# Designed miniproteins, single chains, continued (4): the designs that were tried, part 27

Each design is a single chain, and the fold is of that chain. pLDDT is the mean over its residues in the fold that is shown.

## One batch from the design tools (miniprotein)

Design m12903
Fold by ESMFold2-Fast:
Structure m12903 (fold): chain A 64 residues (1-64)
Amino acid sequence: MIDWAEVALTLLYMELALIKRAKLPVDEARERAQRFKERAISLGADPEEVERLVDEFLAEVEAQ
């Protein structure tokens, strides 16, 4: 049985890591993170875990 929630979280983590690597402007990083967040939730990821990952990511991006 495939754990689609785990797959969705893994994809989100990878997508956020790519945004960091690309050093996108903060506004573009926020927009892309929001879109990836919505996709992960739609694929069955836990909304609370997704929100936590995105919030942590955005805090790191804004602090740079």
Scores: mean pLDDT 79

Design m12904
Fold by ESMFold2-Fast:
Structure m12904 (fold): chain A 72 residues (1-72)
Amino acid sequence: SSSLKKAQETLDKSAAIAKDVQKEAKDSGIDTMVASGYAFTIQQLSSNPQAQQQAQQQRDQVLEQARQQTLS
């Protein structure tokens, strides 16, 4: 049904966001464990359809924090 399709689309978008975060973190030289942790957090936030828009905004914030931690 429409509800099931929307849930699947949300999960697909969450997975895409997680991959983008992980790739960008690796490209920035961020530790793999740290990058994976942030990607997992973003994926969980993005799994909620109501929170998806906010989760995308938080992706950039979380990734920026990871970069700053790596730069010390």
Scores: mean pLDDT 64

Design m12905
Fold by ESMFold2-Fast:
Structure m12905 (fold): chain A 86 residues (1-86)
Amino acid sequence: MDSFLAALERMTAEVEEIRARALAGELDPREAINRVQMLVGVAHTLLGVLKTVLGADHPAVRALEARVDRLEALAAEAIAEFRALE
């Protein structure tokens, strides 16, 4: 569980780095959208694996779901900003 939370924290940091670079004009907005969408996809894959192993009602799964939801919210905000740059 802790390793999965650490992975999500790293993905959140990567989204923030992608956002900063795109807003600074250092990264193409379309490429930024693609990278952020890929990270969200990986986060969902990790959640799916944990649900399969532990069951959807496990406290660790619920904690990971909350963290994935936060990552999705951050990603949606970043993607909206990137689309405004297109």
Scores: mean pLDDT 84

Design m12906
Fold by ESMFold2-Fast:
Parts: structure tokens; C-alpha cells; sequence
Structure m12906 (fold): chain A 81 residues (1-81)
């Protein structure tokens, strides 16, 4: 089902991020849980990561949304460290 697919993707992403930073992984999981509860059938990883980067003061949401995939990855490495 769609919900099962989204939950599997959420769990896989949280597990991967938790290898680097369990607190950041928990925050990503919470953001994804809110989006699933709101009935979203797809996730924009850029929007999810932008919320996390803003929460941790690494980048503004506007800056994160304008970032290239590589720049976004570099910002996420910085928040996970």
C-alpha cells in the first residue's frame, strides 16, 4: 500500500541518519510522521531536510530549498556531525 511504502521509506531514512546522529534522525522521523498523518503520498526530501537544517541553525529554509543536491548533502553532513 501507499502508506506501507511511505512508512518503509521513513524507517529506512531514519535508520541511516541515526548511524551518524540519532537526535537529527529523530527530528527527521517526526517531520515525516507529521506529513504521513497529513495524508501526503510522497515526500520532498529537500523540504524535509530544509526543516531540519533551519531547526539546527545550519541554514535558513529559503537557503536550503535553493541549494543544489550536493550543497544540500554538504549541509546535512554538517548538521549530522
Amino acid sequence: SELERMRAGRDALVAELARYNPEVAKDVGAILDKRIAAGQTEFDGREIFAEVLEKYGVASKEEALAATPQELADLMERVLA
Scores: mean pLDDT 81

Design m12907
Fold by ESMFold2-Fast:
Structure m12907 (fold): chain A 96 residues (1-96)
Amino acid sequence: MDELFEKTLEAIKNNDTEGFAKYLVELYEALKSEGLSDEELIEKLKELVKEFIKVAKESNAGPNIIELLEEFLKILETRDMEKVDEFIEQLKGSLS
């Protein structure tokens, strides 16, 4: 987990949109595998995404990463796991 978190931060700081999407997907899958409830998963993801937005803005990351993070946060605020899963599947598709 810590390694994936650090890799995601590095991708954000380097404006590596592909690496960012890859590591964000891997973080989501890792958290989902911990057996958290939907509510706990959403709250943990919101915490992580808010930290990523903060780092992205402080490091002057490009608009693509900031827009992806803000869109994901908006989806998480709906508390609809179907929409969260759809967003992650779209990110996976963009990496192919």
Scores: mean pLDDT 82

Design m12908
Fold by ESMFold2-Fast:
Structure m12908 (fold): chain A 64 residues (1-64)
Amino acid sequence: SLEEIEARARRALEQLREALRTDPLVRPIAMKELGVSEETLDGVAAGDPEAEAKVLEALKAKLA
């Protein structure tokens, strides 16, 4: 369901945010897998809601 996809995407976003803070190798992998820019991932690490929305949309598309 859409609700389950959104819940999984939000959990994946939280895991990505933590991983971006602890592992420098996660950044290039996430850029490739999600098709997002480095600036967008920097925004996610900083808690920028616009950057989070872009990554959440990419995660939802990947999980659908």
Scores: mean pLDDT 82

Design m12909
Fold by ESMFold2-Fast:
Structure m12909 (fold): chain A 76 residues (1-76)
Amino acid sequence: MVEEAREKALAGTITVSDVFDALVEEGRDDLAYRFFLLSSTHSPAEAARKTAELAEEEGDDRLAEVLRLFAEQQEK
């Protein structure tokens, strides 16, 4: 769930699986698939940032926030 993923992201404990679960639970299978493909060719932080840009473009600010927090955690 997006709220559970957000809480974990704010705590700095979010995992890649938590991100996928949030995307799928919000019905954004398209973004989950894009994140999976990007994760195969980019760092987790870069994959999350690129997916966040797509979410923001479509007006999904909640998922974009979670993805950006995850990317910030990965850069530490």
Scores: mean pLDDT 80

Design m12910
Fold by ESMFold2-Fast:
Structure m12910 (fold): chain A 99 residues (1-99)
Amino acid sequence: SEKLLEELKKILGKPTLEEIEKAVLRLGLELVARGAVPMALKRWLLKNEDLDEEKRRELEEEIRRLEEEVRRGDEMIRLVLAGLEKPENQERLLKLLKE
């Protein structure tokens, strides 16, 4: 657990667990806020607009990228709320940050 916390401190440049929690929560919220609305708009366009096959593929690729960013952000928020003092949550967070 101590080794995982030291890795998180190093990756995020934060000296304490409280500052790590604040930084991760902020990052998660920024990822969700940045991705959610553009993803919803692109999904709406894909469903409702008469698009050529190339434009359709481009939108599908952009949606997948945004969906992954929103998913990562949501999981970061959930891990902070669940408690980053727990080694299991520290390990999962390290995996998310290395993606």
Scores: mean pLDDT 87

Design m12911
Fold by ESMFold2-Fast:
Structure m12911 (fold): chain A 81 residues (1-81)
Amino acid sequence: SASRTAAAGVLYVGAETEGELAVEAAKRDRERGERLLRGLEGIAEAARELAEESEDEEAKRYAELGARAAEEGARRVRELL
């Protein structure tokens, strides 16, 4: 659906951006890095849920990309904490 495709696209772009910001923050401020890590974990969970619920192939693909981007960002932040 158009609504799910739009949500998946927003999650994907947001996950990439938040991941980069979280990594930079974690290098300078552990507490801020921890808060952003929790945000990335939330994005990953929401994106995986959207991927599982999506019947549209494009929406599912973007949701899967968003989940992977958020998970990679979270992994990098954890390595810095």
Scores: mean pLDDT 80

Design m12912
Fold by ESMFold2-Fast:
Structure m12912 (fold): chain A 70 residues (1-70)
Amino acid sequence: MKKVSHGYFFATPEEVVERLKAAGYEIVSRKETPDKVEITARKPDGTVIKATVTKLPDGRYEVELEVTKE
């Protein structure tokens, strides 16, 4: 069965990358636009994390994590 989980927190794109690597994920892609950064990371077991880092009007970064498994 496909499992999907969502989480929200505040962190910079660099902090997200460090946390994913510490958890054993490989960074598969990083896509930057003027207002957001999308990071995709994968484990050998087929778990995929997508992190969207959005710059808010007050200057903070909001992170949305989506975890899927194939």
Scores: mean pLDDT 75

Design m12913
Fold by ESMFold2-Fast:
Structure m12913 (fold): chain A 89 residues (1-89)
Amino acid sequence: SKEELDLEVEAALHLMQAAILRRKKNLTKEDKEQLAKHYERAAEFYEKMGRYDQAAELYENAAKIYDELGETEKSEEWRKKAQELREKA
């Protein structure tokens, strides 16, 4: 459907932005924050599409970045979300 296609396009755009950020030799704290947010947004779109394993992987990627930033609460929240989604897959 057009709705599902629109969700795929939105997810792809966020993953493209994440890929661009990952190509930098040294990521600033702001770059890492933006990288994590792009993974979160892409994960939300995959979740809406029912692609729970893909969404879980992206939430795990965001959690890893939040660990690097010292954002322990956000990291734990996203790891828990990823585990819940894998159980639905």
Scores: mean pLDDT 88

Design m12914
Fold by ESMFold2-Fast:
Structure m12914 (fold): chain A 62 residues (1-62)
Amino acid sequence: MSDKLREKIKKLKTDKEILEVAKAMGLNKAEITNILSQPSIKRQQDFLLMMLERKERRKAAS
């Protein structure tokens, strides 16, 4: 799941695609708004990857 999701994030080219992936990750409205407020698609991708990494670390730490 994580590797396929990372590949999908790297292929995203529009705000709409970023929004759909963020929703699929279970992010809330505030988190999604913060991602979409980033100045570029690359920054939005980087933010999604950071959120994914935090989620994986939380799962491993539990």
Scores: mean pLDDT 76

Design m12915
Fold by ESMFold2-Fast:
Parts: structure tokens; sequence; C-alpha cells
Structure m12915 (fold): chain A 81 residues (1-81)
């Protein structure tokens, strides 16, 4: 489901932040936005909505650089919905 996918992405974001793997994190976030945009182009906004919710929940767990990248990603996702 889109909810389970968004939860899995947010969990991986936290893991990559803890490992300080910022380039992998950037790629994951870009892929998440592209996937959300693709589904939105088909009239399905659920993935974008769940990604915003789950990424916002993850923010307090992130290091400062990862937090900035995720905040920028949340703003991009909010423009889709």
Amino acid sequence: SHKELAEGIAQRVVELSEQNKLEELKKLLEEAVELAEYHASLGDYELARYLVKELEKALPKLNPEAKKLVEETIERLKKIV
C-alpha cells in the first residue's frame, strides 16, 4: 500500500541519516518525489500525502543536514497535493 511504502521510505531515511549517507539519502528522496509525482499524474495523491506525514514524523530523529534535505523534500511534496 502507499502508506506502507511511505513508512518504509521514512524508516530508510532515518537509517541513512544515522549512517551519515547523505548522497544515498538525496537519491532516495529524489526517487520518492518522482514516484509521488508519477502517481499524482494518474490522479492518485495518497503517496504524496503519506510521504509528507511520515517524513514530518521522522524529522526529530534526523541529523541537521539530513533534516534540511527532508524539509526541502516535504515542501516539494506539499506542492503535489
Scores: mean pLDDT 91

Design m12916
Fold by ESMFold2-Fast:
Structure m12916 (fold): chain A 88 residues (1-88)
Amino acid sequence: SEIEKKAAELAGVIREIGRIAAEGLRDPRTRELAQRALQLGQQASDKMGQALQVKDDKELADKYLKEAEALAEQARRVARELEALIRA
């Protein structure tokens, strides 16, 4: 339940990162940064999926969820930099 709630919130963050990255892919100047944001977001999504698969093992699920959150935060930082460049 708590793991599923956190995963749903994290999925929302990953979707927003993907939306920003899709805009960045249209400009050659931001394309590499957009690809980096997508790569980190995909890694976060993969770890979130692993957490959901092992949700009955609370320690392992929490470990994977923390890894997913860390990757999503890295992706969010890249997405913020990308968004600033797009809006400039």
Scores: mean pLDDT 86

Design m12917
Fold by ESMFold2-Fast:
Structure m12917 (fold): chain A 99 residues (1-99)
Amino acid sequence: KVEELKRKIEEIKKKVKENPDDVEVLSEAIQELFELYLEADPELREEIKKEIKEIIKQGIKAQAKKYGLPITDEEIEDLANAILEELEELAEEVKEKKE
């Protein structure tokens, strides 16, 4: 099943590479990776977490570009870290409820 999870991660990454500015695709990718994160072993969770962060950063860039907002790489990093922290808190809440 670890191989199946890794295959799904690669499929999600491929969709993101094919649609790097599509906010709907990026949002769906984050949601799919978050679901995989909840099912994954701790080792694979760290890998998924890194992928989620990269897609969040791409989503921030795509939104900024769409609305003509100037955003720095530092602001993207800070916002991505804040969003990732919220997702990690949500994952802990889901684990507590689903146990």
Scores: mean pLDDT 78

Design m12918
Fold by ESMFold2-Fast:
Structure m12918 (fold): chain A 73 residues (1-73)
Amino acid sequence: DDTRRALLESMESLLNKAKEYNEKFGGKFKEQVDKIEELYRQAREDPSRIGDYTQQIFEIYSQVLKEVEELEK
């Protein structure tokens, strides 16, 4: 399923980017990284709900980006 593969690749990309921000800011985003990692695990185990997990990961990542923007002011 091309859609499933694309969503899983998107999730992995967002997880890796969240990890990079966590490293850059001294572990500030560890809780968000851990939550994204758990959602990514669940998406791989339950592909019927993959869209819901992708949306949740995107929302968490978007909050990380907002915090990064505030820290860089």
Scores: mean pLDDT 84

Design m12919
Fold by ESMFold2-Fast:
Structure m12919 (fold): chain A 76 residues (1-76)
Amino acid sequence: GIMTMARRVAQALKDLGHEDEAREILDRVEEALKKGDYSLAQAIVAEGMARVAELQGDDKTAETFKELAEKLRKKS
């Protein structure tokens, strides 16, 4: 589910030394889900995946997830 992916993204950010960003992503995904905004919740997870890829030097994967996040935000 979306929350399982959010937790995996948060763990990856925490492992990369970005614990504050990890906490913010979890909080934002939980709030979006509470409001029933599944497209926004998915967009936040995609933004987190893009950030993880960027921190690992995978710019192509980061750009792909950023584009996905923008499309999902327009549907929310």
Scores: mean pLDDT 87

Design m12920
Fold by ESMFold2-Fast:
Structure m12920 (fold): chain A 74 residues (1-74)
Amino acid sequence: SHMKKMKVAMEYHDVYLELVKLLENKDWEGLEALLKKYNLEVPSPDMPLKEQKEWIKGQLNLKAQEEIDKIENE
């Protein structure tokens, strides 16, 4: 369903925006909690902020694609 795929894409985009906000606010506890909720790995705190954002975006894109692929294979 196109609607189900759009919902997944929107959800992961909203999660990305919240994770970026937590990173920029240096709210590491909130970041870890949200990452664990979505079964994402916590990036190294020693990573540069730009690399942390890119890594998180990549992980979310992979998770979104996995869910979209499952919907298409129904």
Scores: mean pLDDT 81

Design m12921
Fold by ESMFold2-Fast:
Structure m12921 (fold): chain A 105 residues (1-105)
Amino acid sequence: EFQKLIEELEKKYGKEFAEKIVSALNQRKWDLEVIRAFLEIILVLEKKYPDEETTRRILENIADYVEKVLGDEELAKQIRDIIENSPSSVEAIERAIELLDEKLK
C-alpha cells in the first residue's frame, strides 16, 4: 500500500517529491516542505478512500506538530481555523496545502 502510494506520487508529482517523502519518513524529520508533501499524500488517499474523522484528526496532529515542534503558533492556529471552517476534509487539506505554499514562497 505505502509502496503503491509512493509510485502514484512519483507518477503524478515527480520522483524528487516521492524521494523527499521517503527520506523524511526514514529520518522522522518533518519541516514544512515534508508536511506539505505528506498533505498531498493524504489528499490522494482522502479522494480515493474518504474518512472525514481520521483525516481531520491527522490535520489536528499536524497543527500540534507545527505548534509544539516547529514553534509556529500562528501557522498552527491558521491550520486549526481551516479544519474548523472547511465543509469537507478534502477542502481542509487543499486549504492547508495552499497555506503552506504561501509560507514556503
Scores: mean pLDDT 76

Design m12922
Fold by ESMFold2-Fast:
Structure m12922 (fold): chain A 64 residues (1-64)
Amino acid sequence: HMLEEVYKKIKELAEELIKQGRPKELAVNIASKKVLDELISKGIDPAEAMKLVEEAREKVLKDL
């Protein structure tokens, strides 16, 4: 459940950043950092949040 939601958030933000002229790798990295910070701020364990974001980031890079 959480992985799919994290994937969608990273992908949507990265696609918007790409439309604004950022390269794919940079856009995905910025999006991943923002989503990671949001998960931690909501009380998700930092280690678990990092694992979810890393898995989602890899999938987003393959799909974009």
Scores: mean pLDDT 85

Design m12923
Fold by ESMFold2-Fast:
Structure m12923 (fold): chain A 80 residues (1-80)
Amino acid sequence: KPVVSDEAVERILEAARKTVTNPKAKELLEQALTDPDAFRERLREKLREVYGLSDEEADRVIDALTPAGAVARYVELEEK
């Protein structure tokens, strides 16, 4: 389980919604607010896609991120 709690992810995503201008990122933020576990899985999937990490390696990276870092990382990866 990531160090980032589901509640913390929801709060950060809600705050980020004010500054998000990418329509795709905004859609995913809405989804993550209703299902934080799905957001965690999407971030894991992006880490696998961009860096070629395994599921276990991606989980370790996510566990090391702060809530703000997890949201910022997802937005950055979505641009790639």
Scores: mean pLDDT 61

Design m12924
Fold by ESMFold2-Fast:
Structure m12924 (fold): chain A 76 residues (1-76)
Amino acid sequence: MKITTDPRDVKEGDIFITTRPTVKDIELVEKNGVKAIIIGGLPLTPLVKEALDKSKVPVYFVDPGIDNAVKMAEKL
């Protein structure tokens, strides 16, 4: 298990953190078998919210900032 900010580096069981989520990044990390997604960013666009709602893995929302996302990941 690793905590990563690069969606291309996600392997099965890893945790993905992002402050700027995109639909493509969400789809890629899910395809790669991510364990959880942590969002530490500004209010999401409707398309990003829809992608997260369709997620088969847990999604956690934290206050904006990479530090807040990392703190949540350390608890998982």
Scores: mean pLDDT 79

Design m12925
Fold by ESMFold2-Fast:
Structure m12925 (fold): chain A 85 residues (1-85)
Amino acid sequence: MKKELEEIKKELIEILKKSPEIKEKAKELNISVEDAAKYYVDLIIYNIELALKENMDIESLIEVISEKTGIPKELLKKLVEIIKE
């Protein structure tokens, strides 16, 4: 499980590093694009954990994250299943 989480995190970081929005945010904050991508991955995981804890609509959260970040919904669903375990 820890290995699967680390593998999916790496994939998410690579997707986010190519995002124009993440590149611009890194420039605004004067940090590396990789550090900005890592921060956003941690934020996504935190929001998923919070949604699961508060019994919120996880499907709607996945749709919003996918639309804003360009991360495929299937990859986000896999992340949710790993977090649930």
Scores: mean pLDDT 81

Design m12926
Fold by ESMFold2-Fast:
Structure m12926 (fold): chain A 71 residues (1-71)
Amino acid sequence: SLEERRAQREKFLEDVRAKLKELQTEIDNINEELKKDPSKIDLVKARERINTLRFEKKQLESDLALEERRR
């Protein structure tokens, strides 16, 4: 039904927004650790993790924009 499709879409948008917030928080935490003492962090692994998180965030932002346009 149209009601079921609307409910599924709203839940999807809510879940995506929550996931985007989680990804940004993780990126911010890694960047904060890097600012405090870079020598205590594996810079290669930290950079690789940030790149992975940024990629996931960009994909979700694209998916969100596409769903908002369908609305």
Scores: mean pLDDT 78

Design m12927
Fold by ESMFold2-Fast:
Structure m12927 (fold): chain A 74 residues (1-74)
Amino acid sequence: SLMDEILALLEEITKKRPELQSALDTIKALSETDPLAAVQLALHLAREVEAHEKDPEVKEKARRVAELAQQLLA
């Protein structure tokens, strides 16, 4: 699913940015109880990472998360 791809990409990002782990854990918990809130938080987090990240690989993964989250919200 698109949500599974979002979570997998966020896990890849947190491997390089462990400070984001608590945010990812919140998104994972919400994905089971309130999927809309999970997608909205994933989009917000991804946009912040994309805007401030200097590592092009992490930046590209964040952009992909934002694209997938926008598709789920449309």
Scores: mean pLDDT 88

Design m12928
Fold by ESMFold2-Fast:
Structure m12928 (fold): chain A 88 residues (1-88)
Amino acid sequence: KTEEKIEELVKKLKEIYGLSEEEIELFRKSIEGFIELLSKYLGWSKEEALKVIEDAIEAEVNKDKELEKKVNKIVEELQKKVEEALKE
């Protein structure tokens, strides 16, 4: 189910931005990596992590500033946790 949602997001971005096959592959890897980081450092489920990516895309497409702020706070929390882990 999570993998199917990733494919749907990749397809949506290909349609919105006209991405090449090479760009699609890089984007898919970036989504998978981001999901793993949220799961590892924030303890989120893969479904919860995927929802953040969906929200980020919706915020960009719809110019939703409140949703953008919400996504940015999550990214900042993840960055802080990663930096703390790298200091060890």
Scores: mean pLDDT 75

Design m12929
Fold by ESMFold2-Fast:
Structure m12929 (fold): chain A 78 residues (1-78)
Amino acid sequence: KPEELIKKAKEVEKRAQELADRATAQGLSHARDLANKAVEYAKKAIEYAEKGDIQKAENFLKMAEDYVRAAEALLAGA
């Protein structure tokens, strides 16, 4: 369902923004850049889901989740 995909992408976007804010507060520029990439890909997932391109939306959501994971790993290692 496009609505579920949009909801999940918005949750990932929010999580990515929270990570970017935390990385900024800690002075971790690389983690911030990864989190910002996650925000960009989550926004793309929302855009393509709204257009009905579910396959592209899913691919962008996976990329956003991967960047969130990478940013979280850097923040955990700091």
Scores: mean pLDDT 87

Design m12930
Fold by ESMFold2-Fast:
Structure m12930 (fold): chain A 87 residues (1-87)
Amino acid sequence: LSEEERLDLILEGVRALLELAVESGASAQDVLGLVVDYMRDAGISEEAIKEVEKVAREAIEAGASVEEVAELVLRKIEEILERKKRE
């Protein structure tokens, strides 16, 4: 796989994981934990993971729904992966 194809597969995996977690009734904290574990297993840097954790934590502290947290996390991961493709 090319680097671009690898990053696209990671993004598709995150989307699938978020959809299943939300549908299963997972808490926002559980959703964050699952995504972080997936990103680590996929070889994403700790710096990038901390960016995702910050976005999710701030949203949870602001009282965002699980669906809103999932959307914000997905957007941040898309941003991170797009930056990697352009490096």
Scores: mean pLDDT 83

Design m12931
Fold by ESMFold2-Fast:
Structure m12931 (fold): chain A 66 residues (1-66)
Amino acid sequence: MAEAIDRALTRVATYQPLSNEDARAIFEEAMAAPPEERAAVLREALIRKGVPEDLAELGAEVLARA
C-alpha cells in the first residue's frame, strides 16, 4: 500500500514538464475544493499541466486519499 502510494507520488512529482511551482499550485487548488471533489480537481489540474491522463488519474486518486 505505502509503496504504491509513494511510487505514484514520485511519478507525478518527477514528471519533467511539471515544476514544483505548478505542483504547489495544483495542491492549493485541490485544498480549496471540498474533500469529496479533491480527486476530480487534482485530475483536471494535472491534465491541464500536460500530465498524461492515466498518470493524472492515478496521481489524483492517491493524492486525494492522502
Scores: mean pLDDT 66

Design m12932
Fold by ESMFold2-Fast:
Order: structure tokens, then C-alpha cells, then sequence
Structure m12932 (fold): chain A 67 residues (1-67)
């Protein structure tokens, strides 16, 4: 349901923040976008995560996916 989707988004963002490397943060952001992103927002979130050069940019992509 919608509550489960919100929890998955929150955990995905936290996973990206706690990731030990930029690559792992990007993977967490991509997975967050796949599980909670919808339509064009999902595609854009995945592209942002893939383009992220820093851990902060990966976290921002995950946050965008969860909006």
C-alpha cells in the first residue's frame, strides 16, 4: 500500500546516506527509484542516480524518487 511505499522510500534514502562508497550510494538510489518511483519521475530519478558524482548527489536522486 501507500504506507509501505513511503517506508521503502525512507529506507532507500537512508541506505544511500549510510552507503560506504559513492557507487553503493548510487545503487541504493537506483533501487529506491525502481521501487517507489512512478512513470517519468522514476526514469528521471534513475538517470540522476546514474549521473551522480558524489554521495550527496546520489542521496538527492533517492529523495527525488521518493517525492
Amino acid sequence: GEEEKKRKGEFGIESARLAPTVEEAKEAAIQTAKYVGEGENRKEAIERARRAKTKEEAVEAAEYAAE
Scores: mean pLDDT 81

Design m12933
Fold by ESMFold2-Fast:
Structure m12933 (fold): chain A 56 residues (1-56)
Amino acid sequence: ISDEVIELAEEVRRALLEAGWSPGAAQSAANAVRNSNDVEVARENLETARRVKEHV
């Protein structure tokens, strides 16, 4: 797995936690990003997590 995907997965986890998601749910989303091992998928997930945060 690439270091960039790992970093993006952690950013997804943080954004979801800030949006009020449970630690387990945020970690599951981050794990899915890591498992994709795709930087573009990771970036799309981060943008989605940031939008979720804006609507909380």
Scores: mean pLDDT 78

Design m12934
Fold by ESMFold2-Fast:
Structure m12934 (fold): chain A 73 residues (1-73)
Amino acid sequence: VDELKKKAIEAAKKGDYEKAAEYTKEMLKALGFEDLADQIAKMVKYIGETKGGEAAAKLIEAVYAQFKALKAE
């Protein structure tokens, strides 16, 4: 899971928003949130395309932190 987060952030920083979205989707599925994975992956792609890779990377980090905390409960 941590590896998928790192790959998603790396892809976002490189401007590959398609790969960033795909890794974010895999990350969320691994955390048990498959039903939300597609919707959040689309948001990551949208933010990357409209706000840039740094904004997309920050969103991925925030998503990971929140959903990992929810799964730990």
Scores: mean pLDDT 81

Design m12935
Fold by ESMFold2-Fast:
Structure m12935 (fold): chain A 93 residues (1-93)
Amino acid sequence: RADELARQLGEAYREMLEAIKAGDPEKAVEAFRRASELADQLAEAHPGPEQQADLYRAMAETFRELAERAPSEVGPILREAADRFEKKAEQLR
């Protein structure tokens, strides 16, 4: 299950990047929502707090990098999500 969730998360990231490159903010936001849900599911599949924190930090970095290349409509949403994932990682030990 974790391998499948990780694969789906990678697909969602690719779809988000492709939508950003195509100038499609609606598709980018949809892919972002799926990526966020898949990330939470993947973290839940790893009950160890260290593994969950590591995953959330990786997601925060990915979303920050995407935000730098995103249109003005999508960039703030991705940055805000990155900040939330970073805070989640800090709450875990």
Scores: mean pLDDT 74

Design m12936
Fold by ESMFold2-Fast:
Structure m12936 (fold): chain A 73 residues (1-73)
Amino acid sequence: PPPLSPLQQAALEFQRQAYEEGLSNAEAGARLLELGERMGLPEAAIEAARRAAETGDEAALEEAAALLERALA
């Protein structure tokens, strides 16, 4: 298997925390915003994560997650 990049490792850690801790949409958005800013994700992904963190909007969280997955591909 190929080695995981730092971004892929951070994404897996985020998924683990969301699953194990039962994060709300707002909490998941806040963690994704922090990771996106630290890792230099595209502005659109950071903005979607910020909206999810502020509103708890599932659609904003899904948008941020989709943009993160696209950045990993």
Scores: mean pLDDT 73

Design m12937
Fold by ESMFold2-Fast:
Structure m12937 (fold): chain A 100 residues (1-100)
Amino acid sequence: MRDAEVAHLERLVENIAKQALELGMPEEKVKEFIEKAKPLVRQAVDAAAQGNIEEARRLAGEVVDLFRKTAVEAGIPQEEADILATLLMIGLTIGLRAVA
């Protein structure tokens, strides 16, 4: 069901945010990222469910870019932010493919 796919990808976003928290990202920045990312994840799942893979990929890219920028601005080293962003992109790509 669409709700289960959204919940799965929201959990992925929350898990990546927890790893950033452990690396020293402030709780307020973690919360800000999660609140901004959840609507984009829902939109990406909706796009994938409609067969609009291009829009789903664009929205996934926005989530990853938002994470990378927020993590670096919060003082996470660029290398660590890039590793977590890569894991987030892989998870989003796999999850969105499963929505077919």
Scores: mean pLDDT 85

Design m12938
Fold by ESMFold2-Fast:
Structure m12938 (fold): chain A 63 residues (1-63)
Amino acid sequence: SVVEEVRKAFELVRQGKLSEEEVVARIVGLKLRLVGDAIDGKISLEEMKEQIRKMEEEYEKLS
């Protein structure tokens, strides 16, 4: 899940293996993937928006 990907990225920051800038880059990449999936019809626009909101909520919680 996108929430799990965000959590994993922050865990790598705590371990000193990722910078905060690299976490932001990974989150942007995940958002672009979701937008691409919606354009390709793999997910609905509503599902895309929900996944992005969940990802932003988890980021805000962990930052």
Scores: mean pLDDT 84

